# Designs tried in a protein design run: designed miniproteins, single chains. Part 16

Each design is a single chain, and the fold is of that chain. pLDDT is the mean over its residues in the fold that is shown.

## One batch from the design tools (miniprotein)

Design m529
Fold by ESMFold2-Fast:
Structure m529 (fold): chain A 119 residues (1-119)
Amino acid sequence: SKEELKAILDRMVDGFLAALEAAREEYKEKNPKFAEYLDRIIELVREAYQKIKEAIDNGDYDKAIEILKEFKQELSRLYEEALKEITDPEVKERLEAIHQGLLNLVDTLIEQVKRLKEE
Protein backbone atom coordinates (compact mmCIF):
# COMPACT_ATOMS: atom_id res chain seq x y z
CA SER A 1 0.00 0.00 0.00
CA LYS A 2 0.94 3.69 -0.22
CA GLU A 3 1.34 3.94 3.58
CA GLU A 4 3.51 0.79 3.70
CA LEU A 5 5.71 2.16 0.90
CA LYS A 6 6.10 5.53 2.69
CA ALA A 7 7.13 3.69 5.89
CA ILE A 8 9.79 1.72 3.96
CA LEU A 9 11.05 4.87 2.21
CA ASP A 10 11.17 6.79 5.53
CA ARG A 11 13.34 4.06 7.11
CA MET A 12 15.70 3.95 4.10
CA VAL A 13 16.07 7.75 3.80
CA ASP A 14 16.38 8.28 7.60
CA GLY A 15 19.11 5.61 7.76
CA PHE A 16 21.05 7.23 4.92
CA LEU A 17 20.65 10.74 6.42
CA ALA A 18 21.99 9.46 9.78
CA ALA A 19 25.06 8.03 7.98
CA LEU A 20 25.62 11.33 6.10
CA GLU A 21 25.30 13.35 9.34
CA ALA A 22 27.83 11.04 11.07
CA ALA A 23 30.28 11.50 8.16
CA ARG A 24 29.68 15.29 8.32
CA GLU A 25 30.73 15.37 12.02
CA GLU A 26 33.76 13.11 11.34
CA TYR A 27 35.08 15.39 8.55
CA LYS A 28 33.97 18.80 9.94
CA GLU A 29 37.53 19.76 10.99
CA LYS A 30 39.55 17.16 9.00
CA ASN A 31 38.26 18.19 5.55
CA PRO A 32 35.97 21.26 5.51
CA LYS A 33 35.36 20.97 1.72
CA PHE A 34 34.05 17.41 2.13
CA ALA A 35 31.93 18.51 5.14
CA GLU A 36 30.50 21.32 2.94
CA TYR A 37 29.62 18.75 0.24
CA LEU A 38 27.92 16.56 2.88
CA ASP A 39 25.87 19.55 4.16
CA ARG A 40 24.67 20.28 0.60
CA ILE A 41 23.80 16.60 0.01
CA ILE A 42 21.89 16.36 3.33
CA GLU A 43 19.79 19.43 2.42
CA LEU A 44 19.21 18.13 -1.13
CA VAL A 45 18.11 14.67 0.16
CA ARG A 46 15.68 16.26 2.66
CA GLU A 47 14.20 18.63 0.04
CA ALA A 48 13.87 15.95 -2.67
CA TYR A 49 12.31 13.42 -0.28
CA GLN A 50 9.63 15.89 0.89
CA LYS A 51 8.65 16.53 -2.76
CA ILE A 52 8.63 12.78 -3.49
CA LYS A 53 6.35 12.08 -0.50
CA GLU A 54 3.97 14.86 -1.62
CA ALA A 55 3.79 13.32 -5.12
CA ILE A 56 3.12 9.84 -3.63
CA ASP A 57 0.40 11.30 -1.33
CA ASN A 58 -1.28 12.79 -4.43
CA GLY A 59 -1.05 9.44 -6.28
CA ASP A 60 1.24 11.11 -8.84
CA TYR A 61 3.81 8.32 -9.18
CA ASP A 62 5.09 9.57 -12.55
CA LYS A 63 5.91 12.91 -10.89
CA ALA A 64 7.69 11.08 -8.03
CA ILE A 65 9.84 9.20 -10.59
CA GLU A 66 10.56 12.49 -12.45
CA ILE A 67 11.69 14.14 -9.17
CA LEU A 68 13.94 11.11 -8.42
CA LYS A 69 15.56 11.28 -11.88
CA GLU A 70 16.17 15.04 -11.51
CA PHE A 71 17.59 14.42 -7.99
CA LYS A 72 19.99 11.80 -9.45
CA GLN A 73 21.27 14.38 -11.99
CA GLU A 74 21.74 17.01 -9.24
CA LEU A 75 23.65 14.45 -7.08
CA SER A 76 26.04 13.82 -10.01
CA ARG A 77 26.55 17.59 -10.51
CA LEU A 78 27.47 18.09 -6.82
CA TYR A 79 29.75 15.02 -6.90
CA GLU A 80 31.68 16.36 -9.93
CA GLU A 81 32.02 19.77 -8.21
CA ALA A 82 33.33 18.12 -5.00
CA LEU A 83 35.86 15.98 -6.94
CA LYS A 84 37.48 19.20 -8.28
CA GLU A 85 37.99 20.60 -4.73
CA ILE A 86 38.88 17.45 -2.75
CA THR A 87 42.53 16.38 -3.20
CA ASP A 88 42.98 13.87 -0.31
CA PRO A 89 42.89 10.32 -1.78
CA GLU A 90 41.23 8.76 1.31
CA VAL A 91 38.52 11.46 1.32
CA LYS A 92 38.01 10.97 -2.45
CA GLU A 93 37.46 7.23 -1.83
CA ARG A 94 34.86 8.06 0.87
CA LEU A 95 33.23 10.64 -1.46
CA GLU A 96 32.96 8.00 -4.24
CA ALA A 97 31.45 5.46 -1.79
CA ILE A 98 28.85 7.98 -0.54
CA HIS A 99 27.98 9.05 -4.10
CA GLN A 100 27.51 5.41 -5.20
CA GLY A 101 25.37 4.76 -2.09
CA LEU A 102 23.18 7.76 -2.99
CA LEU A 103 22.76 6.58 -6.60
CA ASN A 104 21.80 3.09 -5.33
CA LEU A 105 19.29 4.67 -2.91
CA VAL A 106 17.68 6.69 -5.75
CA ASP A 107 17.48 3.62 -8.04
CA THR A 108 15.85 1.60 -5.21
CA LEU A 109 13.33 4.41 -4.57
CA ILE A 110 12.48 4.53 -8.31
CA GLU A 111 11.84 0.75 -8.35
CA GLN A 112 9.64 0.94 -5.21
CA VAL A 113 7.54 3.78 -6.72
CA LYS A 114 7.22 1.85 -10.03
CA ARG A 115 5.99 -1.23 -8.14
CA LEU A 116 3.33 0.89 -6.38
CA LYS A 117 2.24 2.41 -9.73
CA GLU A 118 1.81 -1.07 -11.28
CA GLU A 119 -0.75 -3.53 -9.81
Scores: mean pLDDT 86

Design m530
Fold by ESMFold2-Fast:
Structure m530 (fold): chain A 73 residues (1-73)
Amino acid sequence: SEEEKELEELREYLDSKKVPEELKEEIIEKAKKVLDAYKKWLETGGHPEKQAELQSALKEYQALLKKAEALTS
């Protein structure tokens, strides 16, 4: 519920910046993976394996977000 609202807000933000639909969906997918990885990291008390998964997801998300910002600047 709250995650769905955050993802919808992100979608609206990307639409307002006129990010191409294909790139927008990729960013949303990576954002979902970050949220999932973060929850698993918290549930395990910061287990190294889950921390690595979170770091990987964040890097992918940040790379796409930076690409979108460069295209819309």
Scores: mean pLDDT 82

Design m531
Fold by ESMFold2-Fast:
Structure m531 (fold): chain A 60 residues (1-60)
Amino acid sequence: NLADLLLRADKDGDGTLSAAELRAVLGDAADDVIREADADGDGTLSAAELARLLGVKTGG
């Protein structure tokens, strides 16, 4: 599941994912996700924002 992989990619545990990390996991799909959530154009997204976009459900 992509949501699981994205949460796993949060190596910093800071709750923030860079565009490079997202592209490594999602490839071209990452660009679309980033553009939707990245209003500032920083190229960084919080794990919470990504979870919301993917509709991931917290399990534990």
Scores: mean pLDDT 65

Design m532
Fold by ESMFold2-Fast:
Structure m532 (fold): chain A 97 residues (1-97)
Amino acid sequence: MEKAEKALEHYRRALEALQAGRTDEAVQHFVEAQKYEIEMSLEEKKEFTLGEAELDRRLLTRENWPAYEAVARQAVAQLDKEKIRESAIKLYEEMKK
C-alpha cells in the first residue's frame, strides 16, 4: 500500500517532467517508481496499475508517446534484471494460489 502510493507519486512526477521536456528527471522518477513496483505485492500492484492508468489518461498525450516510450525504456535498462525476474516469479506463484 505505501509502496504503491510512493510509486504513483514518482510516476506522476515522471510524466510531469516529460511534459516539461525534462527528460533526465523523467528517467530518474521512472526508475524510482519501478524500484517500488518490483517490491510490491500482488495487491499493491493492482492499486498501482489502476493509478497508473488514471495518470496516463490525464497526463499522457499522443505527441508525448514516443518520448514516453524512450524514457521508460531507459529507466528499465537501469534496473537490476535479476530482481525483476525474482519479483515476476513471486507474483506468478501468488497468482497460482
Scores: mean pLDDT 76

Design m533
Fold by ESMFold2-Fast:
Structure m533 (fold): chain A 65 residues (1-65)
Amino acid sequence: MKLVVIEGKLTPEQEAAVLAVPGVERVINFDDYTVVIVKEDADPEEVAAQLEALGFKVVGITEME
C-alpha cells in the first residue's frame, strides 16, 4: 500500500481538496499528521507533487508491506 504523509491534521475543506487529487484513494487524519492512501495504479510521487502544489507540506512518501 502506497502512502503520502502530510504534516498536521487537515480541515474538512483541506480533506475534500486532497480527495479531489487524481490517484488518491483515502485520507486518514491523525492529531499530528495526515496519511493519504494512493491508488495501486497511481504514482505516489505524482500525488505528492500535486499535494505540494495545493500548499500541503509533504513529510514523506512510503510503501507499507
Scores: mean pLDDT 81

Design m534
Fold by ESMFold2-Fast:
Structure m534 (fold): chain A 58 residues (1-58)
Amino acid sequence: SAAARAAELVRQGRGGLGAVLLGRAGHDYTTAKRAAAEGGADEETANNAGRMALLVRR
């Protein structure tokens, strides 16, 4: 799933790419933030993942 792949990218230090992937999958703020946090992201990175998902959703 996009969430699982995004979590893997966060573990690899590629949190930005994970956030973009979640956004393209149409995930909302809560889902993106949760996936980033499960991948070991800090609060700022998780919040940015959520914001990115909102920006890409149209």
Scores: mean pLDDT 64

Design m535
Fold by ESMFold2-Fast:
Structure m535 (fold): chain A 98 residues (1-98)
Amino acid sequence: SMKPLWRVRLTFEGMTPEDQAALAKAIQDKGTMLGEKVTITQLSLDTLEIESESEEAARQLKNLAVAEARRKGLKVIRVEYYRLRDGVWELVETEEVE
């Protein structure tokens, strides 16, 4: 019942269902190591959302996800950070990832 405060949306190119499942597991395992409650939502084959209580955790989980994707030869298209304010998710940052 604790509400997440930070959300990262990650968009990839050419992700298979197997790649997505492996990436989601890696993100969840990292969240557990950080002592954070992490929610991962599949929006599409190539898009994942990660929700966490802290900005630091959101950024660390994004860094892990990008590193894991690159290790598998996947292209990261877009990274978007959202903050929950007054019940609304507000886009606060978009990262260019090559």
Scores: mean pLDDT 82

Design m536
Fold by ESMFold2-Fast:
Structure m536 (fold): chain A 95 residues (1-95)
Amino acid sequence: SKEFLVRVRLTFDIAGISYLGKQLDPEIEKLANEMRDALVKGDYEKLEEIAKKLFEKMDEVIAKTTDPVLRKDIETLKKGLQADIEEYKKLKEEE
């Protein structure tokens, strides 16, 4: 199903961001892990709430990142998560 595929993509997006956070910023790792918990519990409202905080923190890290390759990787992970959350939202609204 489309919902299953979106949930799989969200799982990988969150795992990638958690790994990035472990290397760069413990708050990003913490927020990504909280998002994973919300996704597992099916708590969409909590997932969206945590995502907003995570995106703000990722933007702060992007602003401080001088390495253009690392900056692009962070931006790519953020955009991927944003797109998958939006698709998941649309699927929930169609139910």
Scores: mean pLDDT 85

Design m537
Fold by ESMFold2-Fast:
Structure m537 (fold): chain A 80 residues (1-80)
Amino acid sequence: MEEVIALAKEVVLKAAKQYGWPEEEVQRWLAQVPDAVDRMLKNGLSEDDLKAWFEAAKKILDGKTEEGEAELKKLREKRL
């Protein structure tokens, strides 16, 4: 769980830089991350699935768009 929360927070910070979010909004999203992760786990998502999703999102935000999108597509197909 701690690793998933850390990855989710990293994604929020990277998205904030890309989209130019004000610091107040960034802090609001960071504060919601633990509850959001807990809800996703309770809704049947595994910790490994969440880690894979956040790692793929992180790759997209780091400019590795093709690699990250391919990983997201693979995760979406697993759920269809």
Scores: mean pLDDT 76

Design m538
Fold by ESMFold2-Fast:
Structure m538 (fold): chain A 96 residues (1-96)
Amino acid sequence: MEQLKRELRLELEALLEAMREYGSEEEVERIEELVKKALEALEEGKFEELLEIVEEISRIVGEVASRLEDGVAATRLTVLSSAVLFMARALKRAAE
């Protein structure tokens, strides 16, 4: 479980960096707020809240990816989004 938490922190940070490169100022600000809340939920063991936040992150990232003409950039965002969703779901399941 501690390894999965560490991996999720790293992937959330990588996702934020990618969003800073490809997202609008408003989208980046929203993702920064959501990532901060996700990291707080992760530290507090609030995995249901974490999953809800990560699902919202995934929605915004998906919107950004869908408008990118650069297929490599779009794939990077989609892979990072899928990874954080998978890890958040795995943490919620492990806490049951």
Scores: mean pLDDT 86

Design m539
Fold by ESMFold2-Fast:
Structure m539 (fold): chain A 58 residues (1-58)
Amino acid sequence: SAEIKEAQERLRQLGYDIPVDGVLDAATRRAILDFQRLYGLPEDGVPDAATLAALRGR
């Protein structure tokens, strides 16, 4: 998924140790959940519109 790849790329730029493969694996979900907790977003573990907007603002 292009959205998952974008989220993975941006999370790696923030220091998360995850692959950029477009697969929503356990490591990617944990990185997204951690980011969502830090920024006060809904903790659903997926790169939803709010999560992508927050990542793009970094």
Scores: mean pLDDT 82

Design m540
Fold by ESMFold2-Fast:
Structure m540 (fold): chain A 86 residues (1-86)
Amino acid sequence: AAPESLSVEVEATGTEEALKLAEEAGRLAKEALAKYMAGDPEAEALDDEAVELLKKAAEAGGTVTVTTTAVVDGVTYSQTTVLPAK
C-alpha cells in the first residue's frame, strides 16, 4: 500500500564539518522524499546527493544516524541506520 506519510531525520555527532554535512544531507533527503511522494523524477537525483553527503559526513569523523518513519494504514514503522565514524 502507498504510505500515508513518509519522513526522514538525520542526526550527527563528531566534528563541526561532519555536523554541517549531515544537516545539508538531511535537508536534501527531506526534499527528495517530498518529491518522491509527489511523483517527481527529480527525487532520485536529490536522494543520491543526500547519500553522498552522508558518506562525506562519516568520512569527516562523524557518526551519522538516519531515521526513516513511514505511516501505512495507520501503523507507524521506524528504521534507524547508523554510519560508523572513520
Scores: mean pLDDT 78

Design m541
Fold by ESMFold2-Fast:
Structure m541 (fold): chain A 89 residues (1-89)
Amino acid sequence: NAIDSFQVQAKELINQANLPQTVKNALITMVDEGVKALKNNDIDKTNFIILRLQNLANEVGDSLSVEQHAELQKIAQKLAAELEDLRLQ
C-alpha cells in the first residue's frame, strides 16, 4: 500500500505548506493524477506528472514570495522523486 500511503502523506505535506490555496490545489490535483496513473500502470502519464511537478515552481514563481517559491520547489521536487520511486516498483 505504498501508493495509498504516499497520497495521504503528500496531501498532509501540501496542506501544512505556507502556500496560496490555488497552488496547494494544483499540487493536490497532480498528486491525485499521479496516483491514478500509477494504479493504472500508465507510465507515460506518470512521467508527465513528474515533469509537471519538477517545472511547477518555474511556472508560478513570479506570483509567489521568495520564501513561498523555495517551499514550493522543495515540496514539488520531493513529490516528483517519490512518484518516480513508486513508478520503479
Scores: mean pLDDT 85

Design m542
Fold by ESMFold2-Fast:
Structure m542 (fold): chain A 93 residues (1-93)
Amino acid sequence: MASPEIQAFLEAMQPSLDELSRLVRRIEAGDEKGALEEARRLAEAIKETAKTDPVAAKFVGALAITEIEVLTRAGKMSKETGEEAIRIIEEAL
């Protein structure tokens, strides 16, 4: 991954990936209200990433939805809160 195009893609994703990490930590802690707050911050970061690189934004959105689904199935978050978090992310895409 030495190409300038791939480096730009990775750099475009970084702010959204940082917000995704915050969301995952809230879910792991069982903080459902905090998880929804972080999902909204992630949605705003995804919208900002989409202005620069729409492909990077879609990739982070898909990753976030997948991680929320996995953690919800593992019982770390209620189904209702997981579905709301996914809805918030989908509305940013």
Scores: mean pLDDT 86

Design m543
Fold by ESMFold2-Fast:
Order: structure tokens, then sequence, then C-alpha cells
Structure m543 (fold): chain A 70 residues (1-70)
């Protein structure tokens, strides 16, 4: 799974853009799959975080990746 976290790797959202990870997130949310971290993609991440009781920061962190992989 492209959305699985890796304890040996840094998480997305720290000024690095993983086009592959962004595409996987967009596909999972039913958005346009273009690999761009735009406002719509960030809002979809925030809504997902809200539904799963996570911090609503729009960052694809470890907890968000774990929820996305379930």
Amino acid sequence: SLLKYDDGKPYYGKFEESKEMIKAVQEKFGLKVDGEMDEDTAKAVIEFQKEHGLEENGIIDKETLEALSK
C-alpha cells in the first residue's frame, strides 16, 4: 500500500512532496489524481482526520497514514 507508514522513513508533510503518496490519497478520497497538494486535497485530508478523531491539520502524518491503511 502506498499509504502505509514506515518507521525508517520521514513522514510526508514536512515541506517534501511525495507525488506518489499524494496521488494515492487523492485516489482514496475520489479526487482528481494529479499528485498536486492543493487546497482541495488538504481539505479532504482534514475531513478524513475529523471523521477519525485525529488532529485536523491537513498533514499526512503517521496517525493519518495508519488510519488511511485500515
Scores: mean pLDDT 66

Design m544
Fold by ESMFold2-Fast:
Structure m544 (fold): chain A 98 residues (1-98)
Amino acid sequence: MGEEEVRRLAERIAELLGLDPAAREEFLRDALAAYRKDERGTLLALKALLYAMEGKLEKAREYLEELLELVAEKQPASEEELEAARARIDEIVEEAAK
């Protein structure tokens, strides 16, 4: 855990996205900034995205569900908002698998 794990996850995601060097630096900077504000949420989001891009959709969904629980603890959401968020998670995972 820590900034080194964030760097590795962000670099792998940027590589899979085919980002140019400038976009990779920006993405890494943004990921590190997000990590400094919310360590667990950022790691869960990056892991979910990476696993989805690798085609490991079940693992990606597990990390996104854990992220949703963490967000719901900080900002209580209605059942309708949670259902909408889960539907968006499924959509994001499906799009990332393309």
Scores: mean pLDDT 74

Design m545
Fold by ESMFold2-Fast:
Structure m545 (fold): chain A 61 residues (1-61)
Amino acid sequence: MEEFRKYDKDGDGVITAAELRAYLESQGLALTDAQAAAVVKALDKDGSGVIDEAEFRAALA
């Protein structure tokens, strides 16, 4: 199952706050820029400012 691919719109292997927000808005969930950034920061274990596939998988476990 590829939940990560639903968020990774440009296929670069990472999820940005903008991509997360865009996907959730398409599912009917409204997020502010600050809320999307807070989610990315919570899942971003290496401090890169984006969510990679390993961090996303860890969050879903």
Scores: mean pLDDT 70

Design m546
Fold by ESMFold2-Fast:
Structure m546 (fold): chain A 65 residues (1-65)
Amino acid sequence: GRAAAEALAAQLEAHGKEVAAGMGKALGQGGASATVEVVDDDTLRVTLTVGDIKIVTTLDVSALV
């Protein structure tokens, strides 16, 4: 449900920020960020930015929530 999707989104965003920071450091790039948006109860949108690299993906989490 929505609460489970929001909890998962918060955890993925925190983890994504850690990954982005690590990648930024490894690549010598400044500015790393990660955001996770709850699109609906079963769908999350993840955006990772490291320097000039931007990755956007949509995750179907219906089997997890």
Scores: mean pLDDT 75

Design m547
Fold by ESMFold2-Fast:
Structure m547 (fold): chain A 58 residues (1-58)
Amino acid sequence: SDEAAELEGAAANRKWMSELYRELAEREPHPGESDKLMNEAEEYEQKAKELLEQAKRL
């Protein structure tokens, strides 16, 4: 459905953001800043999973 496609697109965007933040965290020399970036990556990954699960329920 159109709604499922939109949710899947939004999930793909959040997954891309998660991957970006993980890469930034790996390159960050300050441990505290790296941890903050990893937390943001995990948040985006969780949001992506929630959107995909929502799409599957349509």
Scores: mean pLDDT 87

Design m548
Fold by ESMFold2-Fast:
Structure m548 (fold): chain A 92 residues (1-92)
Amino acid sequence: AESFLEQIKSTLKEEEVEKVIKEILELYKELEEAKKAGDKEKQREVIDKFVELVAKIMGTSKQAFYDEVGDTDETYEALEKALKDIAKEIEK
């Protein structure tokens, strides 16, 4: 199965892949800290940054992404899970 990590490796140069991996790990750390603090606004900000990163890699915008999938709590929960799963895959 082709993971998100494998998809970015096929699309981006090595230097850009390393930057994306670092940004994903930093975002996941910020998300975990915001969850521990119970800061829902901070959690949404971290997820928005993750969407901006993914949209940039895919050659689209954060707005176009939300226009397609919806700006709802269900979408944010799915994105939180995706960020967690990708970070876990990177960390092994």
Scores: mean pLDDT 77

Design m549
Fold by ESMFold2-Fast:
Structure m549 (fold): chain A 94 residues (1-94)
Amino acid sequence: SSQAGLALREAVDALGEVRRLASDLPLVDEMGRLLNEAIRLYSQSLKAGADKFGELARLADELARLSTPEQAEAARRFAKLARETRDLLLQEAA
């Protein structure tokens, strides 16, 4: 959980950077709501939390496709951290 906790903190920080660069996009607000849901769910089920982080990574990839190069870089970084958090949660659930 300490390793997953660190990855989660980095993912939260990375979404904060996405919000700073692209706060006016509705997709970013949806990602914020989904991240809060993921944080709530993994306290109940590591697998359910991991599934939500997988969804977050897909939304971040979509945001990167729709964004300026700087915004896309921040979105890709968040997507990578979301996938890493997903994988760590799945590893702990095994």
Scores: mean pLDDT 83

Design m550
Fold by ESMFold2-Fast:
Structure m550 (fold): chain A 69 residues (1-69)
Amino acid sequence: SEELEKIAEEVKKRTGVSDEAARLAAQYVIENNGVVTPELAKKIAEETGLSLTEAANMLYVARTALEKL
């Protein structure tokens, strides 16, 4: 969706992660109405191979991008 693409672009710009990782963070934030949890961060870390800290940071960036829409 257009919303997903906008959020994913912001995540990529601010964190430098892959397109796939950025889209995953955007999807989870949209599905959870901006709610970021340790469980979501762990799931992204496991799926992308990124650290838990990096995964959490991506989710917070995605949440901020969602708030701007």
Scores: mean pLDDT 84

Design m551
Fold by ESMFold2-Fast:
Formats: sequence, C-alpha cells, structure tokens
Structure m551 (fold): chain A 95 residues (1-95)
Amino acid sequence: KAEELYKQGLELEKQGKYEEAAKKYEEALDILLKENAPKEKIAEIYYNLGLVYEKMGDYRLAAVYYERALSLLPEDHPKRKEIEEKLKELLEKLK
C-alpha cells in the first residue's frame, strides 16, 4: 500500500501536480511511520516532500522536510551532500 502511494506520488510529481503528489507522499509516510519502516525509506519520502513543497513555493516547509530527511540518513550516505546543498540554498532564500 505505502509503495503504491509512493509510486503514485512520483507519477504526479512528473506531471507537475505537486499538491496531489504531496498528498500521496504524506499518505505513504503515515503508513511507513506506523510500520516502523527503514530510516532510509522514510528519508526518501521526506526528501520528495521537500522537493514538491519547494516547487510549490513553500520554502519553510520544504526546509523542514529536508532537515527531517538528513536526520534519518547516516553521516556517510551519498545523498546527504545533495540535500545539505539544497537546504543551504533554500535557507539563503528565506533570509
């Protein structure tokens, strides 16, 4: 169920339907959190929520989701640098 919702979110995001994509990602996230899914899987959802909220112009909420994604990834994870760079750029826009 969660995987299906995540895939639906990805498809909506590809179509530029960011509000609908966010809703699907949030539904998937609720399920994964209740099921105590792996941290990397939850971080992936947080990262995609950050991306879609950034596309919608909600920079504050995007920053929150990027920070949550980073909090779940190990220090040596190859994705961390990309997310850190996005978060830094976003926080500069909020100043």
Scores: mean pLDDT 85

Design m552
Fold by ESMFold2-Fast:
Structure m552 (fold): chain A 62 residues (1-62)
Amino acid sequence: MKEKMAEETYKRSLEVLLKKGFSKEIAEESAKLARDYVIKGYLDTVEEGVEYALKKAKELLE
């Protein structure tokens, strides 16, 4: 189910970003963007979602 993949993407992205030292605010915003991209069909796997969240977190720091 697409919704389950999106939710798993959010949880995994948040966990990975927090472990890498990003702030809660940046981690949550980036994880939400990745979840949204999964829901919209732009990303096909949880791993792609996590990579997208990491990219967005780095962009938000600038």
Scores: mean pLDDT 82

Design m553
Fold by ESMFold2-Fast:
Structure m553 (fold): chain A 62 residues (1-62)
Amino acid sequence: DEELALTRAIFANPEAREAYEEAAMLYLEGGVKALLGEHEEAERLHAKADELEARARALAAE
């Protein structure tokens, strides 16, 4: 499927994989901040994670 194909492409590209892994860590960290009521910090971390995920997808498309 498209999502699976894209995920495979990301993991086949070392730069894309690195960006994707960093995005995943920031999503987790932001989730923890949200759980603790630190919504402004959570929003900042999720925004950065979204940027890194977009970068990983763009790199995988090359």
Scores: mean pLDDT 82

Design m554
Fold by ESMFold2-Fast:
Structure m554 (fold): chain A 72 residues (1-72)
Amino acid sequence: LTPEEEVEVRLALQLIRLAIAKKYPDKTSIEELKQLLEEFRKLREEGKDNPDTVRAAEQAIKELEELIKKLE
């Protein structure tokens, strides 16, 4: 995989993790959600030259921040 392809694959995997956390929020710790939030922030920076990657990461960050706020 190229560095760009690695960012795309990592983004897809983290989006799957977010979908699972949204479906089963009671089975995901706040610490794990905060770690996932940090991963999306890193992906946003690493993929900043790709508007689709930035947009997807920004949306995921917003959804995770809202989920964490509801669980705290």
Scores: mean pLDDT 83

Design m555
Fold by ESMFold2-Fast:
Structure m555 (fold): chain A 76 residues (1-76)
Amino acid sequence: MLEEALRYMELSERYAREGDAEGAGEYTRKAALAAGMSEEEAEQYGKAARLHARRGDAERAGQVARLGVERGLRER
């Protein structure tokens, strides 16, 4: 559901800002899944967000989470 996808996206952005790369990746994956993305694609988005957050790039990690939600919504 959209509301749940947006909530997971907000959590991903918060964890990225706090320096929690694992949290940023996990909640990006959950956000993309809740938006309607496949498990395989959602996992790839989660890994990308984790990578950016690990490098200290919270802004790019947040952008990946938002793109995952947008793309998931367009697939259905």
Scores: mean pLDDT 85

Design m556
Fold by ESMFold2-Fast:
Structure m556 (fold): chain A 83 residues (1-83)
Amino acid sequence: MEEEERLRRLEQELARSKKPIKDEATGEYVEGGDARVLPVSGKVVDTRTYAELLRAVRAGDFERAKEILPSLTDEEIEALRAR
């Protein structure tokens, strides 16, 4: 619960900054409002990349999740699964 609120606050701060943030998965710059913060590493990803990660994790396809973000740890996967 606190974790979800913390991430929501970080995402809101990114949106308020109106500063392009680099997507850790693709290496592309995205607008702060389209950025999501990973719960364990604090890495920034695009909302689309984040949705794909959640889909893979919820499906139990951890190989796919690591394909999307190779630096993804098992701890990060567990945190995403708990959402």
Scores: mean pLDDT 69

Design m557
Fold by ESMFold2-Fast:
Structure m557 (fold): chain A 69 residues (1-69)
Amino acid sequence: SNKEIGDLLKAAAEQVKETSPVVAEGLKKAGEYFKNGDIDKAIEVLREAAKRDPRAQEALDSAIEFLKK
């Protein structure tokens, strides 16, 4: 569900917050948008983070993969 995806993204943000603050902030914000059902905003936040840090691209790809199932 969108809530489960959002919770996973927020958990991932906590794990990378010390090594990749930009990625962590993007993951946290995207997770909150997913939990609220704002999928388009969540994807845009991840897309913007990916422009600044390639590691955020992996999170974006994973989120899109979950949405296709």
Scores: mean pLDDT 73

Design m558
Fold by ESMFold2-Fast:
Structure m558 (fold): chain A 98 residues (1-98)
Amino acid sequence: GSGAARNAVKEAEKIDPELGKELGEVFDRADAAMSRLEGLWLAGAPPEEIQRAVDEALKAIDRAESLLEKGKDKLTPEQVAALREAIERARKGAEMAR
């Protein structure tokens, strides 16, 4: 769940402060984009606004996934798994809103 991903970011920051900070920033941005998409969907926003929010969320998710792949060798298997699960869950949510 989201708690496991947040804990993985905090633990990564203890091992590699720069990587942990960058992971925190890209995951926070992905979470913010997903929250915006959910808010627009629940409010019944026009299809064009929903589509823009989907595109923004997918871009943020892609950035988080790219950074995780570059940094995975500095993380434990459990941290990588938690972060990948968060990415996959977010991507599925964004694609379902299409």
Scores: mean pLDDT 84

Design m559
Fold by ESMFold2-Fast:
Structure m559 (fold): chain A 57 residues (1-57)
Amino acid sequence: TTPADIEASKRVAERWGPELAARRAQLPDPQARVAFNEEKGPEIVAEHRRLRAELEA
C-alpha cells in the first residue's frame, strides 16, 4: 500500500460511497447486492487505478 493508493481509495470512497450505500439500502436481498457490486465493481476499480496512476506521476 502506497500513499497514492490510500489517496485514490479516499477519492473513490468520497465519490461513490454515499451513492453505493443508498443504492444497497434499496436492495433487500444479499444476492441483489452482490449483483450490483459485480456490475459496478469494474468501473470503481478502473477509476481507482486511474487516480492512483495520476497521483504516482
Scores: mean pLDDT 72

Design m560
Fold by ESMFold2-Fast:
Structure m560 (fold): chain A 96 residues (1-96)
Amino acid sequence: SALEEERKRVEEEARRVIERGREVAARAYDLPELRSQGELIEDAIRAIERYVEESKDEEKAREYIERAKSGILLLEALIRSTEDRIEALEAARRAA
């Protein structure tokens, strides 16, 4: 079905963004100032993983596909903001 094809596309997109999120979270944990950012990324990843799993229920598929899409956008924004903060802190530490 078209809905199942959309679900599979969102699942694959989620896998890619989650992989990037885990990498950025690991880098954030190396910096004491960014521990909370690492936790936020992990929380966002867990939410997306739950939404993707729930989307496999045919009755809930549409709702959870949309929640997963929103979660992916939020995770991408959180990744970008965390990368910016990592760069700023690493630059500050090099200047010290």
Scores: mean pLDDT 89

Design m561
Fold by ESMFold2-Fast:
Structure m561 (fold): chain A 98 residues (1-98)
Amino acid sequence: MILTPEDVDAFEAQLDAAEAAGYRGAMTEFLRAVILKLKGKDPEEVAAEVQRAARELGMTDEEIEEFAKKAQSAKTPEEVNELFQEMADRAAERARAL
């Protein structure tokens, strides 16, 4: 298991950005439901479910870890905006490909 609670928060932000961009579908709704359902649960349990959902979306463990690290290391609003846009675009592309 790679995801931490902080990674889960970053992943939720990615999903919110994709939805804000107008992308809706079974995959984005499924991931959102998993995150919301596990809010307040044990951090390890939440991380495991988010990772499982991300794998079903076609994301690799390495890609998930890379995005999480970028989110954690971002220090400026510009870096955060650029990261969110990249993550949202990738999530939207995967949702449309399915």
Scores: mean pLDDT 58

Design m562
Fold by ESMFold2-Fast:
Formats: C-alpha cells, structure tokens, sequence
Structure m562 (fold): chain A 72 residues (1-72)
C-alpha cells in the first residue's frame, strides 16, 4: 500500500514535470482541454508554484487535498 506521504511525493514529482514547462505552455495545455482531470489539477498546481515557488505551505495544502480526493 502507498502511504499518504508517498502519494504526496508522487504528486509533487508529476507537478515538477509539468512545472518544467513555462507558464505559457502550461496555460496552453489547460486551455486545450486535452488533459485528464488529474493532469489539469497538476498543471494548475504547477502554475501556482511558478507564481509562489517559496510557498511550501500552499504546495502542501494543494497536494494534501488531491491525495484526500484520490483516497476517497
């Protein structure tokens, strides 16, 4: 079984991959509506990280909310 912490780490890793794209590319991906709901959430998460990269509390809150939804 995957712990909550491990799931959070996986979500961060995926968000990091999306964040490797620049803001314009991330916005294009979201606007194209070709992303799955999980990919869209991660892209939005990456955009927020680009705006506030030092806000670890925001990162933890967003990832924790996503993990809780996946567990339910």
Amino acid sequence: PVSREEMIALLREEARAMAALDRAELQKQIAAESLTPNQQLQAEFALRLLDAPDDDALVEEIVEAAVRRMEE
Scores: mean pLDDT 64

Design m563
Fold by ESMFold2-Fast:
Structure m563 (fold): chain A 90 residues (1-90)
Amino acid sequence: NLQTLKETIHLIKILTNPELNPLFEAFDVDKDGTLNASEFLRLKKAVSQFDKDKDGSISDEEFEKAKTLFDTTNTGKISKEAFTLFIKLL
């Protein structure tokens, strides 16, 4: 299906962005060096929850809550800049 191919190409462009590597490493629960489809889907769904006004920005309060929910390994490597860039590329 064309929609799945288009989404896959878009996803590849996001995943090859080096500025997002620390963010992806923090969410890589199985530590295999890549986000699997299930982890990425959960991340995308959760990120959409925090960008309530759909302006591509996240408040400091929303970011702190997101960091607590997504940093399951407590790595502390998630920056607001990387998170904001990720939601803008979504």
Scores: mean pLDDT 60

